# Designed miniproteins, single chains: the designs that were tried, part 51

Each design is a single chain, and the fold is of that chain. pLDDT is the mean over its residues in the fold that is shown.

## One batch from the design tools (miniprotein)

Design m1751
Fold by ESMFold2-Fast:
Structure m1751 (fold): chain A 64 residues (1-64)
Amino acid sequence: SMEEEQREIDALVERLLAARSREEQRQVLIEGAHRLRKKGYSDDRVSRLIQEAADRTAALRAAR
């Protein structure tokens, strides 16, 4: 559902904001993609959710 997808994005954003280096951010995205695939999301949906989480994280960091 859209609510489940929003919760997945919010969880990814939280983990990305907690990451202290570019390498940790990369690992969050890799682990996030694996988790979403295991939950049954298609590759297209995984890519979109990962990209939206990355974009929201960048916007939040720019606003600080």
Scores: mean pLDDT 86

Design m1752
Fold by ESMFold2-Fast:
Structure m1752 (fold): chain A 62 residues (1-62)
Amino acid sequence: MDTILQQVLRAAEELGLDPNALTPEQAGEIVRLLGRPDLVEAVKEAGVRNAEELAEFLAEHL
């Protein structure tokens, strides 16, 4: 099974996003693609800036 970070990096690449520079809206789209639309509002509020921070956020919510 892929790590959470690997899943986030793959989702960012599939969406054509820069994993080193994510907007709150882009982080929300990654979370939706990963099957967690329930976390979109929370991830936007969390202020994640890149794939590493998003993976840390998701690790707390899985």
Scores: mean pLDDT 81

Design m1753
Fold by ESMFold2-Fast:
Structure m1753 (fold): chain A 96 residues (1-96)
Amino acid sequence: MAEEIWNKYKSSLSKEEIVLLLAIKEIKPSPLALKGIEAILAGDHRKALELAKELFKEGKLDEAALVLGYLMATAEDPEIQKEAEELGREIEEKLK
């Protein structure tokens, strides 16, 4: 459960981040997915992208897509956005 992440960041969260954390309360994501979300909330978008790539390599496609979607919604770095879009296309191809 993302209770620690929620308590740590709730005062600085956007509406999108609040919706995501409420959704996480209803699911039990892996520790790796939680680390990815924590990295996004901390502003470490590169680390979040690397963790999303690790989830993809582990075959955790739904969790990789969750972390990646949140990253793409929050990251302003064009290189992070480009790499995230490329990973998103790879996830879509694997889901065919």
Scores: mean pLDDT 72

Design m1754
Fold by ESMFold2-Fast:
Structure m1754 (fold): chain A 64 residues (1-64)
Amino acid sequence: SDEALRRARNLAEALKTIPESLLRELIVKDLGASEEEAEQIIRALRAGDLEGAARLIEKAMKRV
């Protein structure tokens, strides 16, 4: 989705400026993701896989 892809781009920019550990905490808090899901999202972003990161973000956001 456009929202998930936008979030993936924002997180990719954040990776340039903040520590990975802090970014992981933000993903868990803001998206309701697990620590494992946050690590998978960061791994996709590091690989330049914005679409893969967006899919993981969508999955996390749909979980209640």
Scores: mean pLDDT 82

Design m1755
Fold by ESMFold2-Fast:
Structure m1755 (fold): chain A 65 residues (1-65)
Amino acid sequence: MDGEIAGALIRMYARVVLGKSVDVATEGDRVTVTAKGLSEADLEELRRFAEKVGKNLGLEVTLVE
């Protein structure tokens, strides 16, 4: 399945909900989110959202600090 939609959703969530900028790379069914300098609370929130997106779209989502 296309990871571009997942990447766009995660980037939008980080910016609109958390007020943070993150880098998102997509390769087929794999999505990598690079989130440097976020608080532990923001990282947990982003991780939960990313896991939900991955589960719903059948994609592997990885969060990197």
Scores: mean pLDDT 78

Design m1756
Fold by ESMFold2-Fast:
Structure m1756 (fold): chain A 86 residues (1-86)
Amino acid sequence: MAAREAERRRLEAEAEAFLEEHREELERAMREAYERYRESGRVGEETLRVAAELGLSAETLLRLARLDRTENAEALLAAIEAVRAA
């Protein structure tokens, strides 16, 4: 239980360090992904690229972007994870 949370916090701390260097790019990529998904149900390439570059899960990036857990946000997260898993 606690070990899983500690691991997640470590990954999020690493993500936070990268976020400070790439804050503008990460925020833009997350907004673009959400807007494109809302418009057409597609995931933005920038979000997938940034996630791959940082070695982070799409879930971690969405959490850092402070996106609300709405039906659309959860669907977007699922789509990003599905594409990343492929």
Scores: mean pLDDT 53

Design m1757
Fold by ESMFold2-Fast:
Structure m1757 (fold): chain A 71 residues (1-71)
Amino acid sequence: MSLEEVEAKAEELIELAKRLGDEKTLKGLQALRDMAPTSATARAMIEQLYRRVKALPQPITREQLEAVLAS
């Protein structure tokens, strides 16, 4: 997967955190995005988080988003 695709996924997760009002999750996601260009671990984490979030039933709650990031 390209860096551009990983960055796009991180931005989608960041926008979701903003909409849900979760500033702690937002900061964590921004840190992962900033590390993505130089960290294979950060890229893998973004991909796994994105996949898990997309599997959640709609509408996604803050509690569900936080549970995905905590595991």
Scores: mean pLDDT 80

Design m1758
Fold by ESMFold2-Fast:
Structure m1758 (fold): chain A 72 residues (1-72)
Amino acid sequence: MIEFSEEEAKEILEKAKEIYETEEPEKLIEVAEEHVKKVQEEYGEELDVSTAPEDARKAGGALILAIKEYLE
């Protein structure tokens, strides 16, 4: 499983909560997709789970999990 620090997860979750409460839930999905796209563009050929930098893997996973948690 993609692991993330408590601090990173907390910040991403808080941002997701603000979007969810002030905007439509679909905006959370857009934010998650944009973040994933940025990570893919930044790391390109190295965006494989086994080779991705720890920071990129954690950030992407935390954001996706935060979105999923709010939409469940």
Scores: mean pLDDT 54

Design m1759
Fold by ESMFold2-Fast:
Structure m1759 (fold): chain A 94 residues (1-94)
Amino acid sequence: GPGAPRVTFLSVDEKVKVGEKLVAYAAGSGAPAPTVTLEILDEDGNVLGKAESDAAGVARLEVIAKKPGKYTVRATVRNAAGETASAEKEVDVE
């Protein structure tokens, strides 16, 4: 429907070096007043960080990639009706 949540933007580098910053950005749409949540998970599924969208509707999350592996960046958009949509990107840490 017209108020359905949608991840409209999810940006992260495809490759990050061990010891460097992994930075993710996300934005979404969905009426009324959608909230965007970013999570970064390591290869073992440990949540390294979580951030919510600001007043402009943009979420930004930064973590240090302390170990190698395939990390997951997940963006979730939730509207006030409790409906959700998500998108994921993989990051190679080496």
Scores: mean pLDDT 86

Design m1760
Fold by ESMFold2-Fast:
Structure m1760 (fold): chain A 72 residues (1-72)
Amino acid sequence: VGEYLRMAEQAEKEGNTELAEHLRAAVDELLAPNPDYKKIAEHFKKAAELYDGSDPAVEFRLYLLAKEAEKR
């Protein structure tokens, strides 16, 4: 969780506010009393699409998180 919030802060600092919003929304939903994994999957999928590819491992992790959430 803290890792995704740090990614959101960095994205916002770099001017990618849409990426930051999707990461924060995914974290907020994960921490909700009854998480909606379909919403989480959509937010991580959008985050992966908006990520600039500067770190391929980070981009791949975002895609995996979206895929894992879709299976719940």
Scores: mean pLDDT 76

Design m1761
Fold by ESMFold2-Fast:
Structure m1761 (fold): chain A 61 residues (1-61)
Amino acid sequence: SNAVEKAKEEAKKAGVKSIEIDPSLTDDQKVAIYEGLAEAAKIFGETIESVKFKAVTPEPL
């Protein structure tokens, strides 16, 4: 979606170079991840080289 593409571009501009995101995540979750990384890079002035995000499935009790 356009929102995911925009968030990804913002993250790249902020200094995030490589992100692996679990494709099972929703577009809203992907946008939130990119936006969070962009804010972190901007605040700390650091380049985020590589980050992997995966869906966490809670064990059924």
Scores: mean pLDDT 67

Design m1762
Fold by ESMFold2-Fast:
Structure m1762 (fold): chain A 83 residues (1-83)
Amino acid sequence: LREEALELARQSVEAWLAGNEEEALALNEKAIELARQLDDRERRITAAQMTIIAAEAARAAGIEPEAAAAMIERARALLAELE
Protein backbone atom coordinates (compact mmCIF):
# COMPACT_ATOMS: atom_id res chain seq x y z
CA LEU A 1 0.00 0.00 0.00
CA ARG A 2 2.66 2.52 1.07
CA GLU A 3 5.04 1.32 -1.67
CA GLU A 4 2.16 1.54 -4.17
CA ALA A 5 1.44 5.14 -3.11
CA LEU A 6 5.12 6.06 -3.51
CA GLU A 7 5.28 4.38 -6.95
CA LEU A 8 2.21 6.36 -8.08
CA ALA A 9 3.91 9.52 -6.77
CA ARG A 10 6.99 8.76 -8.89
CA GLN A 11 4.78 8.15 -11.95
CA SER A 12 2.96 11.43 -11.25
CA VAL A 13 6.30 13.29 -11.23
CA GLU A 14 7.33 11.63 -14.52
CA ALA A 15 4.02 12.67 -16.13
CA TRP A 16 4.44 16.22 -14.78
CA LEU A 17 7.98 16.50 -16.19
CA ALA A 18 6.67 15.21 -19.54
CA GLY A 19 4.16 18.08 -19.55
CA ASN A 20 1.12 15.86 -18.98
CA GLU A 21 -0.41 17.83 -16.11
CA GLU A 22 -3.81 16.04 -16.16
CA GLU A 23 -2.22 12.58 -15.91
CA ALA A 24 0.18 13.84 -13.20
CA LEU A 25 -2.75 15.16 -11.15
CA ALA A 26 -4.74 11.91 -11.55
CA LEU A 27 -1.76 9.78 -10.46
CA ASN A 28 -1.08 12.07 -7.50
CA GLU A 29 -4.72 11.86 -6.41
CA LYS A 30 -4.50 8.03 -6.51
CA ALA A 31 -1.29 8.14 -4.44
CA ILE A 32 -3.00 10.35 -1.84
CA GLU A 33 -6.05 8.03 -1.71
CA LEU A 34 -3.81 5.02 -1.05
CA ALA A 35 -1.89 6.96 1.61
CA ARG A 36 -5.18 7.85 3.34
CA GLN A 37 -5.76 4.11 3.95
CA LEU A 38 -2.60 3.99 6.13
CA ASP A 39 -2.59 4.68 9.86
CA ASP A 40 -1.84 8.28 10.89
CA ARG A 41 1.91 7.79 11.44
CA GLU A 42 2.47 5.84 8.20
CA ARG A 43 0.34 8.37 6.31
CA ARG A 44 2.55 11.23 7.54
CA ILE A 45 5.73 9.29 6.64
CA THR A 46 4.33 8.48 3.17
CA ALA A 47 3.31 12.12 2.58
CA ALA A 48 6.82 13.30 3.52
CA GLN A 49 8.39 10.73 1.16
CA MET A 50 6.04 11.79 -1.65
CA THR A 51 7.06 15.42 -1.03
CA ILE A 52 10.75 14.46 -1.30
CA ILE A 53 10.08 12.62 -4.60
CA ALA A 54 8.31 15.64 -6.10
CA ALA A 55 10.81 18.21 -4.76
CA GLU A 56 13.87 16.21 -5.89
CA ALA A 57 12.41 15.96 -9.41
CA ALA A 58 11.61 19.71 -9.47
CA ARG A 59 15.14 20.51 -8.29
CA ALA A 60 16.70 18.21 -10.93
CA ALA A 61 14.56 19.90 -13.63
CA GLY A 62 15.60 23.37 -12.42
CA ILE A 63 12.08 24.27 -11.30
CA GLU A 64 12.27 26.55 -8.23
CA PRO A 65 15.42 24.73 -6.98
CA GLU A 66 15.76 26.79 -3.77
CA ALA A 67 12.12 26.16 -2.76
CA ALA A 68 12.51 22.48 -3.69
CA ALA A 69 15.66 22.19 -1.54
CA ALA A 70 13.83 23.76 1.43
CA MET A 71 10.91 21.35 1.00
CA ILE A 72 13.30 18.38 0.93
CA GLU A 73 14.99 19.53 4.16
CA ARG A 74 11.64 20.03 5.93
CA ALA A 75 10.33 16.63 4.77
CA ARG A 76 13.57 14.88 5.84
CA ALA A 77 13.35 16.55 9.28
CA LEU A 78 9.74 15.35 9.60
CA LEU A 79 10.76 11.79 8.63
CA ALA A 80 13.54 11.80 11.26
CA GLU A 81 10.98 12.90 13.89
CA LEU A 82 8.44 10.23 12.83
CA GLU A 83 10.97 7.36 12.70
Scores: mean pLDDT 77

Design m1763
Fold by ESMFold2-Fast:
Structure m1763 (fold): chain A 93 residues (1-93)
Amino acid sequence: SEREQRIATLMRTAEVSEEVARAMEDYLTNPSSIEEGLALVRALMAEGRYGAAFVLAAELAERHPDDEEVRALTAEAAAAFEAAMAAERAAAS
């Protein structure tokens, strides 16, 4: 199904678990819910899933460009993702 293809794409692109990908897909069925989106971003960050957190936060920012909480959390997720990538590059040296 289209839903299962989206889940597979999220798992591949964001390297997240099936459970997280399904939660993201469930959020996408109610894209007007800022609270559900923010809660999912925070859960992803708590698990160290910074790439997936940034992707979701960016989508929320596109839908809600004037929301201060969305904007702040998007910046936090982006910074966490950049820091994680920098640490990975340093470890590869």
Scores: mean pLDDT 80

Design m1764
Fold by ESMFold2-Fast:
Structure m1764 (fold): chain A 95 residues (1-95)
Amino acid sequence: MTQEELERTRQGREKSLKELEEKDPEMAKKTLKSAEIMKEAFEYASKAVEYAVLAVVNRKTGKDQYYLELTRKYNELTNKANKEALEKMKELNEK
């Protein structure tokens, strides 16, 4: 993806969010909060994928077990973050 495509996508997203804020400011706030809550789970999931790839690449070096353990750790962190995200999103919908 080019820098110009990233910037165009970002500008489109910012415009859509401003339009949503004008039409339904409460929905816009909930959307932003949901995105913030999900960010942590996404970051852990990304690390789990990275370590899984490193485990495959290092299979012949004998370091695969180390990377498999890291993959399991970040999968557990992802599951915990997803559970916490669901609880926080439920609280936002009740308030």
Scores: mean pLDDT 73

Design m1765
Fold by ESMFold2-Fast:
Structure m1765 (fold): chain A 72 residues (1-72)
Amino acid sequence: AAEVAALRGEAAAHRQRRDDLIKQAMKYYKKAGETEDPEEREKYTQKANDYITQARDHSARARALEAEAAAL
């Protein structure tokens, strides 16, 4: 029981980090949309994409932890 609770706790932490990273990505997408300079727009878009990539990693980790907990 303790290991199942720990895995679910870690999955919840990864979901929280995912949400925080998505929030950061949305800020940079907004900056990209507001920027008149194409070069600065591209830089903000790259930063937003990096945050989305990190968020996807945390989503994958959460799913793996939930699957492991379900198998126990």
Scores: mean pLDDT 87

Design m1766
Fold by ESMFold2-Fast:
Structure m1766 (fold): chain A 89 residues (1-89)
Amino acid sequence: MEVQQKLIDSLETTARKLIERAKQLAEQAKKMGLKNEADRLYQEAVEHARKAVELAKESYDKIVEAMDHLTEAARAVRRLEKLVEEAKS
């Protein structure tokens, strides 16, 4: 029981941090003239992060699906980070 609760709490914290990071990177990318890509990648991060939390809360059997959605959100964040870094050079 405690291990499952810690996993859900960790997942919610990770989802929140990914959304916060994506928001910061998207705002930075928009200032660099990359609004369309920034908006799309931010939306991907938010949708996958929220879906991960939803699935985790509905059923423990859905934890694997929730983790897959967190991976997708993290991928969107990495793409935003690359977009920002390439725009700086």
Scores: mean pLDDT 83

Design m1767
Fold by ESMFold2-Fast:
Structure m1767 (fold): chain A 105 residues (1-105)
Amino acid sequence: NELLEKLKGKTFEEILSDEELIEELTDLIIEKFPEVLEKLKEKLELKNDEEAKEALKRIVYAMLKAYGSGELTKEQLIDILTTLLDDEELAKKIVDFILSLVKKE
């Protein structure tokens, strides 16, 4: 698992400075939760999967930045993503997944 090895030992700041890691993390989220692209297309009125993937990359970056800085809690991230996806269970799964991959210890 190449992405997990790349994320292992990295800080939020290091991950946020690495555009390739944000893209790989976004791709992994789409692979694990393909329904996220459909939800984003519907909610944000996006034309195709490419635009939905771009939106998801920006969301992932913003979430990691806000959480890593202590500006937003995990619960607040779930609430924001629930509003954006109109799906609380999917939002919880995605937030839990992202935060499980980023070093907390």
Scores: mean pLDDT 80

Design m1768
Fold by ESMFold2-Fast:
Parts: structure tokens; sequence; C-alpha cells
Structure m1768 (fold): chain A 109 residues (1-109)
């Protein structure tokens, strides 16, 4: 779907940025759906099991693709800024773990 393509593009952009910083990171974008909630729960469990940092971001959107793209761009910018801050602080990812980044897309009321 168009939304799945936009999410993949956002994940690819953040993954490239993390690579440049030398930080191992996983970025997951979720919607307020049963599937999104299950993915969020799995990510929280991974963070707990690995003792890994979990950073959370939320952006609101309207149902149109332009609004969704804008929200995804804002999530990526927030995640990039958080990774920049970790790198500047001298954070290094422990072997076998990753910084976990959760982006939530919320439908505007």
Amino acid sequence: SALERLKAEAEERLEAHARELGVDAVFVVVEDTPEGRALEAALRERARADGAPLLEFVEEHTPDLASIREALDALVEKAEAALDELAAAGYRTPPGTAVLLLGRLRLRA
C-alpha cells in the first residue's frame, strides 16, 4: 500500500542516518490498530529483554497521504535528533542490541 511504502521510506532514511553516526538502531512506525499495538508490545518486550533504550515519538495526521507523509517526516526528524544527541553524548550500542525507536501515527480528532 502507499502507507506501507511511506513507512519503508521513513525506516530506510533513519537507518541510513544511524549508520552514519555508528549507532545500531531499529525504527518501527505503528498506527492505532490491533497489528500496530501488537508490534508496539513486541518492541517493548525486546527493549526489556535486551536492556535497550526505547525512545517514543507521536505525530498526528489527517486521513490523506500528504498529511501522513508530513507526520512521518516529523517522526523521522525527531528520531534523527534523538540519535544525534545519543551520539554526541558518546553512546555506543552494546553488541547484539540496538536503540529502539517507536513512532506512533495518531489520527487527528
Scores: mean pLDDT 84

Design m1769
Fold by ESMFold2-Fast:
Structure m1769 (fold): chain A 71 residues (1-71)
Amino acid sequence: MSKEQFDKITETLSKLPPEARRALAELLVEQGKSKEEALEELRRTFNVPEEIVEELLEIPEEDLRKFLSAS
């Protein structure tokens, strides 16, 4: 993962409530759900703004999973 990509992921995730970030990590890393399934759960449960969901959709699932598993 490049530093620019890491910084972008960090910035996007910093806009999420702490509970939503933890849920995203749990869904993607522990439960093995797809990025789309995890983001749908975030919208439904935490009312995450659509702009943030769109930014997360631009991030490759593998990069997002690596970032969250290292946290």
Scores: mean pLDDT 78

Design m1770
Fold by ESMFold2-Fast:
Structure m1770 (fold): chain A 74 residues (1-74)
Amino acid sequence: MSQQVQDLIQQAQQAEAQGDYGKAAQLLRQAADLMRQWADRLVAEGRITEEQAESIRAEADRLQAQADRLAAKA
């Protein structure tokens, strides 16, 4: 993953640990969006296969689902 995506996930974990579920959800949504944009770019550049991009998008979908669960607690 890009460093920016990893940084957002780490910040989300810190926010969740502090009980700031709204902030954690926002950060995870940002990470998911960046992962999707990154996967689309790498496929367009021919640097990864569509199958690899689908794997990245599936991980982004998991982060989005986690964000939705955290937002429900906020």
Scores: mean pLDDT 84

Design m1771
Fold by ESMFold2-Fast:
Structure m1771 (fold): chain A 72 residues (1-72)
Amino acid sequence: MERLEERLRELEKELEEIEKNPNLEKVIELSIELGVLELEMAVRGEMHGELAERLRELQKRVDELLKKLGFK
């Protein structure tokens, strides 16, 4: 009953909404959720393949938004 793919799809949708109306708090929250999902995938040995690539791409997009908002 692993919901990693479903959680990843939900985070992708959240990012799309945040990109329309950027809000630092929401971007930080999404960054934390991605970090938690990455840890979950790593613990389960799923840090390879399509899901891991999609997660990495989402993290890059979030990092770019954080830079635009002046967080780092």
Scores: mean pLDDT 76

Design m1772
Fold by ESMFold2-Fast:
Formats: sequence, C-alpha cells, structure tokens
Structure m1772 (fold): chain A 78 residues (1-78)
Amino acid sequence: MSLAERVRELTREAVERGDEESVRKMVDQLSEGLRSQGMEEYGEEVRRRSYRRIEEGDYEGVIRILEEGARKLEELLA
C-alpha cells in the first residue's frame, strides 16, 4: 500500500468517526514530513489549506489535500 493510499484511508476513517483531533494530527505530521524533506513552503500550504477545509466542514477536501501531499512526500522518500 502506498503512503498516499494509507493516509487517505486513515484520514477517511478519522472523519467517519468524527475524530477531528486525529485529522488535525495527520495534517501536522504530513506538513512536518514535507518540511523535513526540504518542501517547507509546500508543507505549510498543505497545513493552511487543510485547516481552512476543516473550518468549512469540507472533510472530502481535507482527504484530497492530504492524499496529494502524501504522494509528494512518497516521491521525495523514493
């Protein structure tokens, strides 16, 4: 299973449970992972966009952003 697929599934499960804390932790961990690989601006953009979607109740938007960010992180780790 790819990192992107795993992040998508774990985020969806947290959303379905109403576990916003876990969703926020996934956003923060992915942003930190991207920063650690030299993608600081992109990691911050992922965090900013994801939190905006959470504020709007658009969890499908959050899942999409995190999957895309995880795919980028996976490319950097390869």
Scores: mean pLDDT 86

Design m1773
Fold by ESMFold2-Fast:
Structure m1773 (fold): chain A 96 residues (1-96)
Amino acid sequence: HMTEEERRRLAQRIYDAFLEADKDGSGKITLEEFKAFLDRLTPEERRALLEAIGKKYGIDFTEDTPVEELFKAIDKDGSGYITLEELAEVLKVFLE
């Protein structure tokens, strides 16, 4: 089990990686930027993010799940973007 301190540090690192992937500073990332975002994460950070997304949206994501399906799960309205607000809501599950 991850400690609260470890979860907070993990959430912060994932958040920072998102900001780096947001090339134009819009607070929104495309599928291509989302792939770059995931590539910045360690295996542990990526696994924790997949678990958090799955918990929030009620879907069992694994490391074998295509990135495109993961993106679609977060982008429920089909906008073609994931927002910083949507990421923040996912990261809140690390604080439970």
Scores: mean pLDDT 75

Design m1774
Fold by ESMFold2-Fast:
Structure m1774 (fold): chain A 100 residues (1-100)
Amino acid sequence: SSEKLEQARRGAEELVRMFREWLEENPDASDREVLNYIRALLQRLVEDLKELGLSKEEQIEILEEFTRRLKEVLRELGRESLIPGVEELTREFIEEIEEE
């Protein structure tokens, strides 16, 4: 499972990189557009983690790490006001994982 967990972390970091590049290319993106993009990334990440066969605990760990990295990007690019929205989205996905 250690190898799958490392693969999952690499995939999450790639999604963080994609988010940073997208936000830098779209500096005028509305709060709604940014949060919609983050929701799509979270959906993709959860699907990828399930495909890898990670446990619920491992999925939550990677999702929390991913969210921390997204919040760092938002702070660096002046979008800190979106952090509560990102935390709410992450909570929603974690609750869905725990209920499965």
Scores: mean pLDDT 89

Design m1775
Fold by ESMFold2-Fast:
Structure m1775 (fold): chain A 81 residues (1-81)
Amino acid sequence: SEKRREEERRKTRERIKELEEEIAKRREKLDEEEQKKLEEEEKEARELAEKAGVEEETREELIKMQEYSAILKIELEKKKK
């Protein structure tokens, strides 16, 4: 159903927006080296998704999920110190 596909796209955009807001909040707490690592992860994920021909909205969701995962990993390592 086209209506179902449109609804899924809308939900994907909402998830991306929520991830962007969380990423922005958490990114402000990172130091310069951690931010550089995050930017490298984003760039690599973007290049891989583009080469794979992933649709733009799905590509952005995957990239934001990878960034969020990388931030959580950095935060976890910080807590161990």
Scores: mean pLDDT 77

Design m1776
Fold by ESMFold2-Fast:
Formats: structure tokens, C-alpha cells, sequence
Structure m1776 (fold): chain A 107 residues (1-107)
């Protein structure tokens, strides 16, 4: 369900933020699973889930830039689609996520 996806995305990001704050290196599997849930969540029927997913991708790009950049060809197309979302907050979150990833690609 959309609410279960929202919980998985928010929990995954929350664990990764806490890990960073504590200086604990998270597993690659947890990072990848959180990214996969967020990518899928960009297409969810619930705008709250689409917004949270775009925000999660932005946060992961800041916390684990290498993981996001290694999957940029998978991440950018659904984010670019979200720029045309019916919900203004989803469009804003997608734009911020794209800007964050683009800055990581700058020399």
C-alpha cells in the first residue's frame, strides 16, 4: 500500500540519517533498498508518497552521493517526470532533488 511504502521510505532515510550522525557505516543493501523504494514511490498514486520519495532521493544524494550517482540514469528520468506533477509540493521536491544531483555532477 501507499502508506506502507511511505513508512519504508521514511524509516530507511531516518536510519541512514541516524547512522551518519553516529559515524556508523550503513550496509550498501539498506542504502540501495531505500533508493529503490524512493524511485518506485515517485510513481505512487498518493502525492504524499511521491513528495516523500523525491525528498528521500535528495537526502540520500547529500548523505551517500556515490550511491545516488551510481544509479543516476535510473533516478533522473522519474524525477524529471515529477517536475510535471499535478501537486506543487511534489514538483518542488523533484526540482530540489535534481538540483542536488546536478551539483554532484559539477566539476
Amino acid sequence: SSKERLLRVETGVGILEIAKALGVEPSKELIDETLEEAIEGLGDEDPEVRKASAEAIKELAELYPEAVLSRKDEILPPLEKALGDEDEEVREAAAEAIETIEKLLAP
Scores: mean pLDDT 87

Design m1777
Fold by ESMFold2-Fast:
Structure m1777 (fold): chain A 98 residues (1-98)
Amino acid sequence: MREIAREKAYELTKEELLSMGFPEEVAEKAAELSGRLAYENPVSGDPSRAIQQENQHAQEIADRLVKAGVPKDDARMAGAIGATSVRAASILATYEYP
């Protein structure tokens, strides 16, 4: 379950960022962070908690990308995409858990 969430968050984040024209190194780093967050802190099925977790994930990804030298506006956008992917992956993983 958590391994599936990690893999899907990684793939969804990387594909979306590359499709938007982000550099491969930025897409890769954001994807790795999204995968780790999906494994460690999967998004709750409770909408209120999900919103809070998504906001926290977006900020954490953005902050780490800024520390890696990504411009703040690009980091913010990549963080939002990553957080959305973590939520989607968390939902998908619950459907694939028998």
Scores: mean pLDDT 82

Design m1778
Fold by ESMFold2-Fast:
Structure m1778 (fold): chain A 86 residues (1-86)
Amino acid sequence: PDYFGKALELALRGDGWAEAEEYVRRTIRLFEENGPLTEGQAAVLDALRRDGLRGLLQLLLDAALEASNVPGPLVQHLQALLAKLA
């Protein structure tokens, strides 16, 4: 199953944080079991290990702000979710 995608889906909905955190834990275990990791996968794993769901959302926001073709509503939604987790 796509544990990472499910964690992100639940996080982006702004509800079910406990269920999202469970899928984050499953994603961490899968990454640890399936090494070696790409640079991107290692960055995601490090963010999840340090700051859980908040770390993942911050990494996504930083990447979106650096990208030249990301919809403004997505950036605003990520900022709102991070504020909710603060």
Scores: mean pLDDT 68

Design m1779
Fold by ESMFold2-Fast:
Structure m1779 (fold): chain A 87 residues (1-87)
Amino acid sequence: SAIEEEFNKLLAELEELIKNKAPSSEIYKKVQELLETLKELAKVESRETVEKLLARFLGLLQKVSPLLTEEQKKEVEEQLKEIMRLI
């Protein structure tokens, strides 16, 4: 789907930001864009597809977690719980 293609593009952009050691603010903004796209995917895609994309996102999130504030980590956790409730 077009939304899945957008998610894959955003995920690749996040990987590039991490590789280039971009400012934490830019990395967090990309994480937020990915979470919003996952919410849209959860409404239209199969549970299996969303879980596969979520797993890839979570793998990348492990690399960015040390760059996030405690408040940002809490926000991400709440959004992930919301996504899991949608599927």
Scores: mean pLDDT 86

Design m1780
Fold by ESMFold2-Fast:
Structure m1780 (fold): chain A 73 residues (1-73)
Amino acid sequence: MVEKFVLSSSDAEALMNELFSKLKANEEQMNRIRFVGGPVDKDTPVTVVVFIKNEEDKKIAEYIKEYVEKLKA
């Protein structure tokens, strides 16, 4: 299963920091999360792609989904 989210580059950077600091995502888990797009600047949209292989990946995808929804509120 694959989940996709679109964020600004600055929000994507903040999300990446949250995944490392709050969820303690390891290198293997982060390798299944792809940040696609590359900013020329911080406002450039980035697509976050999550490849779900196991239950921990599902939890990470759910966390990202909630994070994105919170940004829209």
Scores: mean pLDDT 74

Design m1781
Fold by ESMFold2-Fast:
Structure m1781 (fold): chain A 92 residues (1-92)
Amino acid sequence: LPDVISFFRDELNDLKGAYATAKRDLELAEKRNASPLVIAEIYLDLGKILYELGKTEEAKSYFEKAIQYAKQSTDPRAEEVLKEAEELLKKL
């Protein structure tokens, strides 16, 4: 196996870093009692990152959580999160 892995290493590191950051943002948002919209946006981001990593089942669970929190928000931006999460969930 000549060096094929090296071509994808940076992409995997970027996605893993984004995942770690989003997970920390989620923990901080929950501790700070952030709005349902903020929590929904973080779950949507986590789902997208996991989908790009090929972790389809984990991505599905996070999209479902994004939908749950988006439905709890009265902010108009929550409708955009809800729509995007539902569209991504249908592809899984």
Scores: mean pLDDT 79

Design m1782
Fold by ESMFold2-Fast:
Structure m1782 (fold): chain A 66 residues (1-66)
Amino acid sequence: MFTINLKVDDPKKTAEIIKELAPDAEIIVDEKTGLVGVNFDTGDKREEALKKIVPILQKKEKVEVI
């Protein structure tokens, strides 16, 4: 599995945005720690998400890649 881990202020809202942009990705939300994990089937999909999805999230919310 190829994973992106994000630290966010609103995990549920962040997960909804990711689900719209990457519907095939598995999303794991931890509301207590503000963590969102995103699992991809391929490294290419993860790399595309880092380049396209993460910048969109960072414009809308406080998002840190960990």
Scores: mean pLDDT 79

Design m1783
Fold by ESMFold2-Fast:
Structure m1783 (fold): chain A 65 residues (1-65)
Amino acid sequence: SLEDLKKELESAKTEEDLLNVAVKILKQLFPELSEDDIKKTLSSLAKNEDELKNLAEQAIKLLEL
């Protein structure tokens, strides 16, 4: 659920955990994209953990609309 994804994002303490949650969140917005394509997109848009977390938080906000 979306609430579970929010909890996973808040609980992510490593870059790997954060990336895995971000992939799950973006997969909800773009179900037609493969996980590999989403990872490539995230790598191009976010250069560090702070940017990755911000992108994931913005995606959650879009899913709540």
Scores: mean pLDDT 81

Design m1784
Fold by ESMFold2-Fast:
Structure m1784 (fold): chain A 61 residues (1-61)
Amino acid sequence: SRKALLAAIALLLLVSSEGVLSEEELAAAREALAALLRSLGATAPLEDLSWDDIVALVEAH
């Protein structure tokens, strides 16, 4: 569901900002998230996307 996808994206963003994962694991998680958002039609890099931009991308699908 769209809600489950948004929850997963939010969790990945939260985890990527925490000091729990190694630098390599954080880089891999951010790359996977960026690839997912690009597959949903994102034209901007992950660093330039707001939460509202992410919600709009998911709702468009």
Scores: mean pLDDT 73

Design m1785
Fold by ESMFold2-Fast:
Structure m1785 (fold): chain A 74 residues (1-74)
Amino acid sequence: SMAPLSDRQLAHLATALEQQFRREVAAGDLEGLRALAEYLGEVLALAKQQNAPESLIARIEALRREVERAVAAM
């Protein structure tokens, strides 16, 4: 269970995770991408539970879909 985050903290986290995704794709880090997909699931559940802005929820969902596609392509 994750501790509550402000909308600003959640947006910063989304940016950091997007940067991590780009690095892991460039490195071919399949295990890192799998861990990132699992973590994004937890972040998404937290964002929905705390009624985060729809734009932030959509952004996290989009990133999770991209991570899952990258894993499937490797």
Scores: mean pLDDT 89

